# Designs tried in a protein design run: designed miniproteins, single chains, continued (3). Part 46

Each design is a single chain, and the fold is of that chain. pLDDT is the mean over its residues in the fold that is shown.

## One batch from the design tools (miniprotein)

Design m9584
Fold by ESMFold2-Fast:
Structure m9584 (fold): chain A 71 residues (1-71)
Amino acid sequence: MPMVVVATAAPDADLDALAELARSLGAEHVVVHPEGRRVYALVPDEATARRIAEAMRKTPGVESVEIVPSA
């Protein structure tokens, strides 16, 4: 059951570093949205989603992290 992890970051946060973190932790596809200050990580399961979300929440400049079901 694929999930999407959505991270919202402060304007001065490194979105590319967040994208690389998600990829290193098992994200299958990552999209960076600079204008929205968001990173979207498509993950294969909820366990991977929770692991990535926890790592992102511990990253400086991350304001919020949500896990949403993928269609």
Scores: mean pLDDT 81

Design m9585
Fold by ESMFold2-Fast:
Structure m9585 (fold): chain A 83 residues (1-83)
Amino acid sequence: SPLQKALDLIEEARKEMEKAAEKGVENGLTPQQIEDELLKIRDKALERAKKEVPSLADVIGFELDREASRIYVKAVKKLKEKK
């Protein structure tokens, strides 16, 4: 189903973004570098959505941006807690 494909794609991208953010925090990347990595993952997932689920691509894009923002904020908070 298109909805299931959309959910699976969002979940896959979310997990990849969380892993990239965690690795970025561990490696001492700047907030901007972490943002850049998350946006690369988002862009790849959105291009995949346009190809595989074009009818829901806009909704997927919105959810990907929301997940990227949530993950970014959490990562920046962790960076501030590391001294």
Scores: mean pLDDT 87

Design m9586
Fold by ESMFold2-Fast:
Structure m9586 (fold): chain A 69 residues (1-69)
Amino acid sequence: MVDEETRRLIEEAARRLLGSSLYDPSTPAEKVAEFVVTLLEDRLRGDREEILREARRIVERLEAEKQAA
């Protein structure tokens, strides 16, 4: 199971990525989750598959927030 702190790190990174002018908002949540996990690879440890699954959930919510902005 992914720790709450790991979830928060992913959420912060995803928010920064989605808020960047360089980010394409049409990018699928799964793709964004992969990018976020890869960007944080030196900070994240443990089960990458579990982390990717949680990252996808977080990115999905954040993409919805980005659309609302």
Scores: mean pLDDT 72

Design m9587
Fold by ESMFold2-Fast:
Structure m9587 (fold): chain A 66 residues (1-66)
Amino acid sequence: MEELIEKAKKELGITAKSVEDLLKQLQRRIANAEKALRDHPEIGPLAERDLQVAKELKTEAEELLK
């Protein structure tokens, strides 16, 4: 569990106290990134990479909470 939290900190700069906190932060970051891409498509390549990493970590967090 700590490995996923450390990975999120290293790759996305997200600091979380638990997998549940991480999942909540990832969901918010994904929503914000999708809105930013919709409103500003010119940032696409950088924002899409960040969004993909966030979605991968969200899937891992959801699997750990099942």
Scores: mean pLDDT 77

Design m9588
Fold by ESMFold2-Fast:
Structure m9588 (fold): chain A 74 residues (1-74)
Amino acid sequence: MSEAELEEAARLAAEDKRVAKAVLAESIAVIEAAKRGELSEQEAEDARRLREAVEPFLTEEEIKEAEEVGKKWA
């Protein structure tokens, strides 16, 4: 993932909490898939960076909801 893509994702997340929740849920799904060997370590690293970029725009409750959704998608 490029730094420009990560910055754009953070900008969109700052403008819309729905985007932030969706990005966080997808990031969790990617991280969980990588733990099972279904995705590369690079994809997991990119997903962790996206998660860190969007988390500041969400409450702890919203983060927990997105994590639960992401785990179901994995």
Scores: mean pLDDT 78

Design m9589
Fold by ESMFold2-Fast:
Structure m9589 (fold): chain A 64 residues (1-64)
Amino acid sequence: SLKAEDFTFEKFKDMTLEELLEYARKHGITTFPPLTDEEIEKAKELGIPKEKALLVRAFREHFA
């Protein structure tokens, strides 16, 4: 089973947005909780677009 700790920006930075969207569809993830200021800064440091960061956060919330 997947755990929230498995969904980090570092692990997902190299995945395409399309791959993440397919993963979200597979797990029925349709809601995107707002990012914290810390998460926004971390995504920016890693060069991750906001849409991708929102998907990673949605996975963490879903599997929490």
Scores: mean pLDDT 73

Design m9590
Fold by ESMFold2-Fast:
Structure m9590 (fold): chain A 119 residues (1-119)
Amino acid sequence: TPEREALLARLEAAQAEISKLYKEIMDAIRNGAPKDEIKELIEKFLKLVEEFYAEVRPHLSPEAQARMDELFAKIKELYEKALEAIDNGDRKTALTLISEAYTLAQEMFNLAARELRAR
């Protein structure tokens, strides 16, 4: 339907923006950007994932909603640990945690796309 097509287009746009931001975070950490700049980028990443989660969740089956809730909870945990790692100067750990959070965000996009394609 036109409504599902519009939602899928918004999901693709959100995925592209989150992917771009992920690259920006990884580059900032590797290039020794100030910790406050990195923290702002990480917070923006979580906000975009949270907005995506809120938009897609009502359109999912109860089983897919439960899986989405698990993925988002894990992303928040990884996000908090990444901020702590940045504050402690442990940029190597922050890179790993942000990479893991991004992988889970990609799983959320794939789950939402599969559910929206089911007719």
Scores: mean pLDDT 86

Design m9591
Fold by ESMFold2-Fast:
Structure m9591 (fold): chain A 55 residues (1-55)
Amino acid sequence: SSEESLEALRETLLSLGYAEPMVDWMLEEARRHRLRSVRIYDPEKKEWIEIPLDT
């Protein structure tokens, strides 16, 4: 819910190899829909992880 949480999400997605335009779109959708968490795929761990947006 905070901008700090969205910034942390952005860094996490970039570190996992997501393209910047995709990351920017995902952050805008999370902000627009007031999401409390997002699930993303981690290709290194081969699993879906849930990232809280309320820190």
Scores: mean pLDDT 76

Design m9592
Fold by ESMFold2-Fast:
Structure m9592 (fold): chain A 94 residues (1-94)
Amino acid sequence: SLSEQQALDALRTLALTMIDEILKTSTDPEVKALAEEARERILRARTAEEVAEITLEFLDKLIELSKDDPEFKAMIEKMKEGFERAVREIRERM
């Protein structure tokens, strides 16, 4: 079973990796601002649940912003599905 600290570290690493990938694919200053805000909040988060909430809120905001970019929207929706699966798997191992 995972400790609470191991769960936090795993979700934080995954979330930060996804933010970095998003920043590589988008030059939109709004996306950059949301990513920087999410990164700061994730780094300050004290629980795995808080990281999950911040990350999902960030991805949902990106989906809303990406209404005119179907390829970027599909990428973020796929990332969200993967992240939700990771959160479930980590909860099952705690």
Scores: mean pLDDT 87

Design m9593
Fold by ESMFold2-Fast:
Structure m9593 (fold): chain A 61 residues (1-61)
Amino acid sequence: MEELREEVKDDPGIQRGLDRMEAARAAGNEEAAKTIAQSVADYAKLKGRPELAEKIRELAE
């Protein structure tokens, strides 16, 4: 997480998505966390950062 946070410090959309994923996981909603992670990963890929998208998807597994 820390490493990802450093890579996305200038992208509030991705940071917000990661915050939501963490909140869902903390609430015990693994399915919601995976769905959020997939949406954030898709957004990162759209921004031209496919490596970051892959890291986000792996984080949700």
Scores: mean pLDDT 77

Design m9594
Fold by ESMFold2-Fast:
Formats: C-alpha cells, sequence, structure tokens
Structure m9594 (fold): chain A 79 residues (1-79)
C-alpha cells in the first residue's frame, strides 16, 4: 500500500539523519537525543495501544515532529 511505502521511506530518511548526527555529534548531545527519542517511542506505543487520549496522542506526534526538525537542523550543522 502507498501509505506503508511512504512510512517506510520516511523511517529510512529519518534513520539516515539520526545516523549522521550520531556520527558527528558530541556524546552528551547523542545521549540527550537518544533519551528524548526513547521517551517519545514509549509514549507512541501507549498511543498505539489506545491508552492515551486524542489530545495526548496529538501532543506526542507534535513532539516527534519537533525532534525530527531538531535532528535535521543538527545534521545540517554537522555536515
Amino acid sequence: AEVEALVAAAREHARALVDRVLEKAPPELRERLARRAAELAERGALAEAGLLSAEEAAAVAAEGDALVEEIVRLAKELE
């Protein structure tokens, strides 16, 4: 399905950006980004299980988007 292909492509692109940041970034920054990603992944899993309200699920999505924007910004600075 098109949605599955787009999600897979987005994940691959995000992974490439994360790998770039992890390769070049100081250990402290890498640890902070990994921690934020892990916290968002846990909350995302709760949203998928239907354990979060619609508002909480929207907040997790917004925080995820903000984290991606931060990683993209850092990747450009570290090139």
Scores: mean pLDDT 70

Design m9595
Fold by ESMFold2-Fast:
Structure m9595 (fold): chain A 74 residues (1-74)
Amino acid sequence: MLSKEEKELKLNQVVVKLAKRLIDSNFTLSREEAYALADELIDSVEGFTEEEKEEMRKKVRDAIDRLLATLEAV
């Protein structure tokens, strides 16, 4: 099992990678594309339980929804 420090580091790496992809696309990604990228990044991390990955997906998807809703509203 990963330490708390390792879990935090890997979560931060996922968030940074997702943020870079969103920025690089100038936020032109659809909600489905953003979700797919988040799921790929989360699935690629090792040493997390399924419960931990589900919590990460929930948090990341909520953040994506808020961001995209803001962009869609203009």
Scores: mean pLDDT 72

Design m9596
Fold by ESMFold2-Fast:
Structure m9596 (fold): chain A 65 residues (1-65)
Amino acid sequence: SEERKKRLESFSLADKIAQEGIKNGDFDAARKRLEEAYKEGKLDKFSYENALIALDIARRRRAAA
C-alpha cells in the first residue's frame, strides 16, 4: 500500500531526526527540524507527535541527571 509506505517513511524520518537530536543534545534544533518537516508535508501528525514525545522524555531525563 502506498499509504503504508508513506507512513513508514514518515516514521523513519521523524525517528532519525529525534535520535540525532538526542545523541547530540540538540533538542531545540531537532524540534525545529521536526516542525519544518511536518510543515513541508514530509511527516504525518502521528510520527511528528511521537518524535516530539521522545525528545521531551530525553530532555527531562538529561535535566534530572
Scores: mean pLDDT 84

Design m9597
Fold by ESMFold2-Fast:
Structure m9597 (fold): chain A 82 residues (1-82)
Amino acid sequence: PRYRLTVLAPASLSAEELKELYNKAYSPYLTVTEAVRIGEPRTAPSGEEVVEYELILEVAEEKAELIERLRDNPEVLSLERL
């Protein structure tokens, strides 16, 4: 099944780098098919510049627990099934 994931990431990180990080961390159960930077950088309470990214994910059906793991990440703003 496909999901839309919105995350905060450091402004220094490109969409391509973020896509590769997720694919490496969750391979082979999750593939990021698209990654798009959303909006302008903003300053987090930590003082770090962050931006929102929208990722489109393809997730293996048998790994439903992976979705709960993603949802529990503090960087994750939203996660919706497409």
Scores: mean pLDDT 79

Design m9598
Fold by ESMFold2-Fast:
Structure m9598 (fold): chain A 65 residues (1-65)
Amino acid sequence: MTLRQEIGKAMGIPSGVAGQMIETVSDLTGVSREEAGRALLEIAREHPDWSPLEILDAAIERLKK
C-alpha cells in the first residue's frame, strides 16, 4: 500500500483526502511529504478515536518549528 492508502485506512477516509492532508501538513510545516505522511500515520494509529481534523492539527503542532 502507498502511504496515502495506509493513512486513509487508519483514519477511515479516502486515500485522496489523506493525500490532501499530507500536502497541507507539508506546506504549513516545511517538512517533506514523506515526513508529514509518517507523522499523520503515527498519530492516526496512536489515536484511532480522533477525527481527521484532530489528527491534522496534532501533526502540524508536532512538526512546526
Scores: mean pLDDT 82

Design m9599
Fold by ESMFold2-Fast:
Structure m9599 (fold): chain A 86 residues (1-86)
Amino acid sequence: MKLDVEKYLARAEKILKENGLELTPERRLILETLASSDRPLTQAELVERTGLSRQTVSRILTELAALGLVRPVLLPGNVLGYEAVA
């Protein structure tokens, strides 16, 4: 699905603020990386692409999934990936 990254980030910032959170540089980087991808990304791929620690990526993915901004996707080989929700 072709996702408008800027529109997605604007929506994400609104939802984050409604939940008492800010669009931090780390949250923005994960959201932008997922929104710019044509496929779901694993936690390991997000670590590689963003340069953030595994701990930070895991925490932010959990937060964003709870807010409906990202979605877990089960990939072939029983591997968990994540994708942006429009």
Scores: mean pLDDT 84

Design m9600
Fold by ESMFold2-Fast:
Structure m9600 (fold): chain A 83 residues (1-83)
Amino acid sequence: SPLEEVLEKLKELLKKTPTKEELEELLRYIQDQLARARDPITRAALAEVIRLVQEALKEKDPKKRVELLEEAIRGLENALKKL
């Protein structure tokens, strides 16, 4: 599942403070998954994660950056429960 794979990547990144380069690579990966996704729930969840990762990339405070990524994880977990 694209959502499960993105969730795993986010959880792995949050084991340490993610770099901007790692977040940019993740963003490109999620954008590719969104382009291939057919299911409306999957598409909506991936689009929301893209938004949160983009906000995290603009965020100067490392703690707020982590909070945005944790919000993305919660959104993905909630979307998986609907599938």
Scores: mean pLDDT 87

Design m9601
Fold by ESMFold2-Fast:
Structure m9601 (fold): chain A 70 residues (1-70)
Amino acid sequence: SASRQALLDSFRDDIVDYLRVRGAPQAVIDAVRAETDPDAIYARLSEVLKDVMDRGLARSKELRKRLEEL
């Protein structure tokens, strides 16, 4: 139903907002936004979250080096 779709859209939007505040690339955010099927959303989210976490780790290591070189 339309109400069910609205609820799923709201849930997906919350996930998108989380990724945005974490600085995920726009392409990753758009990929998550394009998913409307619950199973596809969860599978895609898991994959993009892994990428975001890997990028976060790399960024953290670079920031540590920069701070130590100040």
Scores: mean pLDDT 74

Design m9602
Fold by ESMFold2-Fast:
Order: C-alpha cells, then structure tokens, then sequence
Structure m9602 (fold): chain A 67 residues (1-67)
C-alpha cells in the first residue's frame, strides 16, 4: 500500500531529522566543551552523537525497506 508506506516513510524521516537536529546541537556543545578544555565532557557528548547516529541509520534502513 503506497499510502501506508508513504505515511511510515514520513514518520521515519521525521525521526531521522530529529536525530540529526540533536546531533548538530550535541556537536556544537562538544565544540564548546573542547574550547573550554573539557575534553572528557566533549567525549561524553560524542558518545551520545554516536548513539543518535545509530538510531538515525536504523530509521534510514527502514525507509529504504519501504522503497
């Protein structure tokens, strides 16, 4: 069903966009921590970024499986 697949695709695309927005915000925060010499805090944010990237890739895979 093209209509049902398109609705699921929109939901998955929204999740990917949300994850990418959070990744961008976390990257900006990590850069600020590095500028302050807080490398451990920056590394903690990098771990969160990696987790969000994994989530985004899972949704991207689901989008590809729909089309």
Amino acid sequence: MEKEKEELRKKYESQVKGANTLIDQAKAAAERYRAEGKEVQADNLQRAIDELNTLAKEYEKKIKELK
Scores: mean pLDDT 81

Design m9603
Fold by ESMFold2-Fast:
Structure m9603 (fold): chain A 89 residues (1-89)
Amino acid sequence: MDPEDRRKVEVYAFSQVLQLEKLPSLEEVKKLVEEAERVLGVELTEEEKEKLARQIKSAWEGFQLLSPEAQQLYLSLIAEEVERLRALE
């Protein structure tokens, strides 16, 4: 798989996960990865989807450990990246 396409799916799915108030299940994260795959027109193998879902869940857990100021900065950076991805479609 193209590393750039994988990164686009990861960023898009992670932006959706960051809007959740509770710890998402691996299945919920995988569903968001599949939604990102569909929206971005990227095709992932099942193994790549599972690996991304695990990585995104771990990243969400790490995000929750950040200060409120660091969380806001991170959210603005992710929002900017998502807008760039949408503009390419």
Scores: mean pLDDT 75

Design m9604
Fold by ESMFold2-Fast:
Order: sequence, then C-alpha cells, then structure tokens
Structure m9604 (fold): chain A 90 residues (1-90)
Amino acid sequence: RPTLSPEIAELSKKLHEKILAEDYEGAKEEAKKLKEVALKASEEEKLGALMELGAALVALATRVAVNPEDEKAREAAKAIAEAINEIAKA
C-alpha cells in the first residue's frame, strides 16, 4: 500500500468516518476534497488516494445493498466513482 501524505490520509480517514456514520452528504464533500488534492499530487499519492476511494466505494456498495432506496447513499457512491475516474484519467 502506498504511503499517504498527511493531507490525503486525513481526508481518507474523514471520508471513511462519514460513511460509517451514514453521513452521505459529508462523504460526498470529503471525496470531492480528496479528489482535488489527489489531482495535484504525485503519481504515488494518486495511487494511495485511489485505493482509499476504492475502499470507500466498497463500503457504500454494501450499504446500498442493505437499503437500495437510499438515494443519498447511491448519490455518494456515484460521486466517489466519478472521483476515482477523474484521478485515474489524470
């Protein structure tokens, strides 16, 4: 697993905490911040951010599977998937 910068590590921690708290609007905001930082980061740091966003997406997919009608959870999953795609294309 790549070493994360302190900023990417902190944003990743906040993202996972928001998902665990079912604060899906907060999760979207933290994912957006993590994306913006990752896009300006080194290739190694981008890989670290992608791994953290991937883990967050898996956690959200599990929650959506439990409650498929939770539009906020689905919207957060979409936002994280879009962040992953933008970083991967950079």
Scores: mean pLDDT 81

Design m9605
Fold by ESMFold2-Fast:
Structure m9605 (fold): chain A 81 residues (1-81)
Amino acid sequence: KIEEAIKYLEKAREALKAGDFVKAAEYAHLAIIYAKEAGVSEKDLEEVGKLIQEAFDAARAGDMEAAEKHLEEAIELVRAA
């Protein structure tokens, strides 16, 4: 179940890099659902959500390097949980 959350965060990163914000948002939403089902704490889920939001904000501002970094931080947080 944690592997599914990580998989969808990786898919969200690839969609974001491709400029597909709709698909990236769908994958990010699925990642949160799977992380919650895997037993990730509410505190960690809130932090993952903030990192995802920061990634989307960075991508919209044209800072894809920062966007990828924030998504990688979200992936590592989920992996560590």
Scores: mean pLDDT 84

Design m9606
Fold by ESMFold2-Fast:
Structure m9606 (fold): chain A 100 residues (1-100)
Amino acid sequence: GPQSATKGDVTLTLNGGTFREGESLTATLSGTGSGRYGVLFYRTQDGVTTGVAGGVLSNGESLSTGPLTREDTGTYTAVLIAPGEPTENGARVTQQVTVV
């Protein structure tokens, strides 16, 4: 099912873990929080972690990885960063992603 992380009055939700080629992993921000939240996507494959997407979201907005290929299979971590807070204080959600 969808994985999520909560930071204050907002929740970041990932759209699942199994995708077809050309589909995207998407993180959607929801809740009652105001302001702009940092969102970072990291991918870990074979013990190597790489940044794959980043953005700033208001409530109701989404960040996408873009179209996935089978080579994009791995463990994805999204970090939700509150306005004015450092990345180290971010709430984290991890999703195993399989592209078929």
Scores: mean pLDDT 85

Design m9607
Fold by ESMFold2-Fast:
Structure m9607 (fold): chain A 63 residues (1-63)
Amino acid sequence: SEAVEEAGRKIGEAVRYYEKGNYEEALKKAKEGVEFAKENKSVPESVLKALEELEKAMREKVA
């Protein structure tokens, strides 16, 4: 679905910033992905959980 594709794009952006060592921006993109998945019921729960774990991992890098 279009919502799943958009969630995938947001994950990709967060990962790209993480690979560049920009953890602040990676965290911001991960948070945006989580909020998008929460607002879009067509996004599978497994994808939302993956985004929440990604956000948690990014938060630990920023702290």
Scores: mean pLDDT 81

Design m9608
Fold by ESMFold2-Fast:
Structure m9608 (fold): chain A 86 residues (1-86)
Amino acid sequence: MVAELSDEEIEARLAELIKRAEESGVMPPEAVRLAAEVYVAGARALAREGPEAAIRAAAEVITGEPLSVEEALAVLAAKEAELLAL
């Protein structure tokens, strides 16, 4: 298994997951797109700075502002609930 994931590898794997999600029709395209952007930001920060940075980076995609880990977790939970309600 690859010990390091490059940004290109993360984006390639994400593109494959998006394609499969679109083909299945399980989620609306807007929700898939936002989930994809959150995933990329989180995975990128995880590879570079670790798990706490990943959580913050994912939530910051949603808010556009720097967040604490606790604030980030609250934002991610709220957005997930919102997207699932669509």
Scores: mean pLDDT 69

Design m9609
Fold by ESMFold2-Fast:
Structure m9609 (fold): chain A 71 residues (1-71)
Amino acid sequence: SAELRRRAEEEMDRLAEEMVAATEENKKREEEAKKNGSEEEYQKVLEENRRREAELGERVQRRVDELWRDL
């Protein structure tokens, strides 16, 4: 139904917003490491953040796929 699709779209928008917020937080961590750490520390933070973003993205994608399957 159109109502179920609207609900799925709203949920997807929420998930996208959460991903953006997490990415923004990770960028702040990168800036802090860039200011206060060595180049090596900065690279470590970049790698760690990339891994965390990938894990979050996978979980979000699974949720999105589930929502779309119900439609």
Scores: mean pLDDT 81

Design m9610
Fold by ESMFold2-Fast:
Structure m9610 (fold): chain A 70 residues (1-70)
Amino acid sequence: MEKKLEFMKDLQKIVQEMRERYKTKSLEEVRAEGLKRLDELFKKYNMTEKEKESAKAFLDVALRHLEARR
């Protein structure tokens, strides 16, 4: 559905913001900030618990890729 595509675009923007934050902050700080930004998206898109867990998993995978590239 359209809302899922818009949500994924916003999620990717958060991931990109976290990538920029990781240049100056620890992984733990970036993860905490990313989760707070996800909570804002969850409220905006009225997400189900299943969708919230999927989004958190996506962020975790993206942050693991960041750690591997450093």
Scores: mean pLDDT 76

Design m9611
Fold by ESMFold2-Fast:
Structure m9611 (fold): chain A 85 residues (1-85)
Amino acid sequence: TAEYARAAARGAREAARLARAGDSGGASTMFHEAYKAGKAAESNPYARKAAEYGKKAADLGQQGDSEGAAEYAEKAFRYGEKAAE
């Protein structure tokens, strides 16, 4: 539903902010929450992509790749916004 897509988009945006600030642990937690919210909206192709990018961002954040995590979080946010439309 649109509500899950919006939750995923907000989570991904917050995760990107934390990653840019150097908080890899906080970013990883928010990426994971965004992934869960996006996965709940998987019937929408944009929500599915948001969930996939959110999971990729979480994995990169756990590996200490803050730049890569921020990049994929930004992609997750953009697709989450499209899913909410």
Scores: mean pLDDT 70

Design m9612
Fold by ESMFold2-Fast:
Structure m9612 (fold): chain A 117 residues (1-117)
Amino acid sequence: MLSLEERIALYEERLKENPEDVEALIKLGVAYFLRGKYKEGMLYLAKALEILAERGEALSRSDMLTAISGIEVQKKITGDESLEKVIELLREASRTDDPEKLREIARQLRELAKTYK
């Protein structure tokens, strides 16, 4: 069975071959949240939203559910209420196809990331 570390390595290799692989960015972001690396997790999610905005695409239901579910699991395990803001931003991203709104949500994730080590 693939460990969390093996999953991170797999998605990092996918991004090395295709830096704009939105699914890999989202899955890697979630994996970093599950490791307690919230800054890195937020930066990967922000990059995914920026790429979607550039393409004029919406966040897929599958990618949205993957991101929200993973972060909700981490919040339940740790009791870290600060993760609710990340969940709220992802829910907002799932409700819009407007590139400017996606860029604004990505900007908020990048600003929030600055508050973590």
Scores: mean pLDDT 83

Design m9613
Fold by ESMFold2-Fast:
Structure m9613 (fold): chain A 109 residues (1-109)
Amino acid sequence: MFKEARDKLLDTIEKLNATLGKAEKVDAGMAKELEQKKSEVENMRKELVQLARDAEEDPSKLPELNEKMEEFTKKVESITQEVEEYEAKMNRIMDEQARKEAELERLKA
């Protein structure tokens, strides 16, 4: 249903924003990739909102709206999996950075 698809896209954008905030502190390359993913999801949301408005005025647009909802739901599931993989990589990098900082502090003594 439109509301469920829209809410799932919004939830994914919020998750991307949180993960992007972590990535900016850890890896600029990951941050850039996450920014691109966020832009993709934001564009999908805008397209769904427009299609929903079009379908309210013209019911013949409902099949197109339904097809795009299914397509975007699948894409968002894929993006969510990729975000989880980035979080795992960032956790490893943060652990390595913490170890390096601890060693550097010992060398300053």
Scores: mean pLDDT 81

Design m9614
Fold by ESMFold2-Fast:
Structure m9614 (fold): chain A 72 residues (1-72)
Amino acid sequence: MSLEEDLKKVQEARKLAEQGDLERARQLMKEVAETSEDPQVRVASLTASQAPNQERLIALGTGVEKLIKSKL
């Protein structure tokens, strides 16, 4: 998966987390962790997929989005 595709999925996951759909948001973050070509994006997305609550998931998801944008 390209970094542009990773960014789209992370943005979708963050939007779902903001809407309270934590299970779908975590699933998208896990998918990015499994398919990203960038090892830093994989590790950050894996950490986000394990976030215990909405606040942490949004914060970690925002961090992953910023990380990907820094590489584009």
Scores: mean pLDDT 84

Design m9615
Fold by ESMFold2-Fast:
Structure m9615 (fold): chain A 69 residues (1-69)
Amino acid sequence: SLEEELRALIEELERELARLEEELKKNPDDQVLRQKVAHLRRTIAGAREALASGDEVVIRAAVAELRKL
């Protein structure tokens, strides 16, 4: 289902976020990395909101957007 696909994409993004946060701990002054972490956190938050909506059109749009990343 689209909900299952969106959940799987969110899990992949959360794993990527964990990796980037570990890199940021090693390079705390890396502003580019900090911006990537901030952007990814916002992307995950938006995807979770789409999933919580229960709206198939909103979920489909979120899946399509995340697939482009």
Scores: mean pLDDT 88

Design m9616
Fold by ESMFold2-Fast:
Structure m9616 (fold): chain A 90 residues (1-90)
Amino acid sequence: MIEEAIKILREALERVKKETDGLKALEIAKKALMEAMKEVENHQLILELIGQILRLIGLEFEKDSLSDEELIKAAIEILEEAIRSLEKHK
């Protein structure tokens, strides 16, 4: 199941790299992390990464002036961290 989680995250990473809307990028990353969480026994790391995405969405809602490029970069970094962490537990 870890390999399926990594596949879900890698596919989301490629979608996020092609996105131009920062909030859409964060939503793609959040949905991918939630789906990947169903495929792994250790939920703690993925829950922490979901928390990071929810914080970024909250900052945008509060009119914190993060650019689309900064939000997309953050979504990429969060997905890459999730993939790296899961690959260590293969």
Scores: mean pLDDT 76

Design m9617
Fold by ESMFold2-Fast:
Structure m9617 (fold): chain A 123 residues (1-123)
Amino acid sequence: MKALLILGSTALDPLGVTEEEIIKEGVEIAKKLKKEGYEVRVTVEDLAPRRIAEEVAKRTGAEDLSYASWQELKEEALEADKVIFIHADPLTLSPYPEFYKELLKELKEKGIEVIGIGRGKKS
C-alpha cells in the first residue's frame, strides 16, 4: 500500500499554525501509516517551502518528492491508496487551483482515499 502526504504552508494560514506544527503533524501521520504497512511519500503544495517535506522525510524515513514535477506528483498520487492533505487547501489557496481540481477528480474516479487535516478539505 502507498500513501502520499501533501503538506501546506504557514504563509497562508490566518490562524497562526507554525511550520513546526505542520512538520510535527506530518511526522505523526507518516509514522502511523508506516506502522500500518504503507510506503509513505511526502511533498509540499506549490506555495509551501520544500524544507517542510525534507524535515518530515528526515524524521520518518519517508521518500521526499518535494522536487517532483506536476506530472510526477500526479503519477505518484494516482498510484497511491491514500492521499492526505495536511494544512493544505490548494483549491482555495493555490495559484494553480485547476491542477488540484483535475487531480482530485481523477483520484475520486480511481477510488483513491483523500483526507484533509487542518485546513485541508475532504474530497
Scores: mean pLDDT 77

Design m9618
Fold by ESMFold2-Fast:
Structure m9618 (fold): chain A 104 residues (1-104)
Amino acid sequence: SREDVIRLVAVELMLVGMEVDVELMPKLSEEEQKKMALNMLGVAGRMVDMVGKLDPAAAARLQALLDATTRRLNELLAKNDYEGMREVLREFVAEARKIVREMR
């Protein structure tokens, strides 16, 4: 439907936005990188909700990926490992994009 096409476009735009954010992170302060990472998790949560309207199985895979990513980010932030944080976020975007593109 038209609504499903709009949701797919919105999800792809969210993924592109997160990819751009990760590439900009090395130019930001550590405090700004933390805020951006938290904002990205919020965007990812909204993306899971939107995917759930299209493909509940894909949404479940994205939720599991988001939960695992959140745990890894909490560990890295506790160690002030900003390079590791950016790598985990980059991996999240790549895997999320794969899940989205495997939707029927």
Scores: mean pLDDT 89

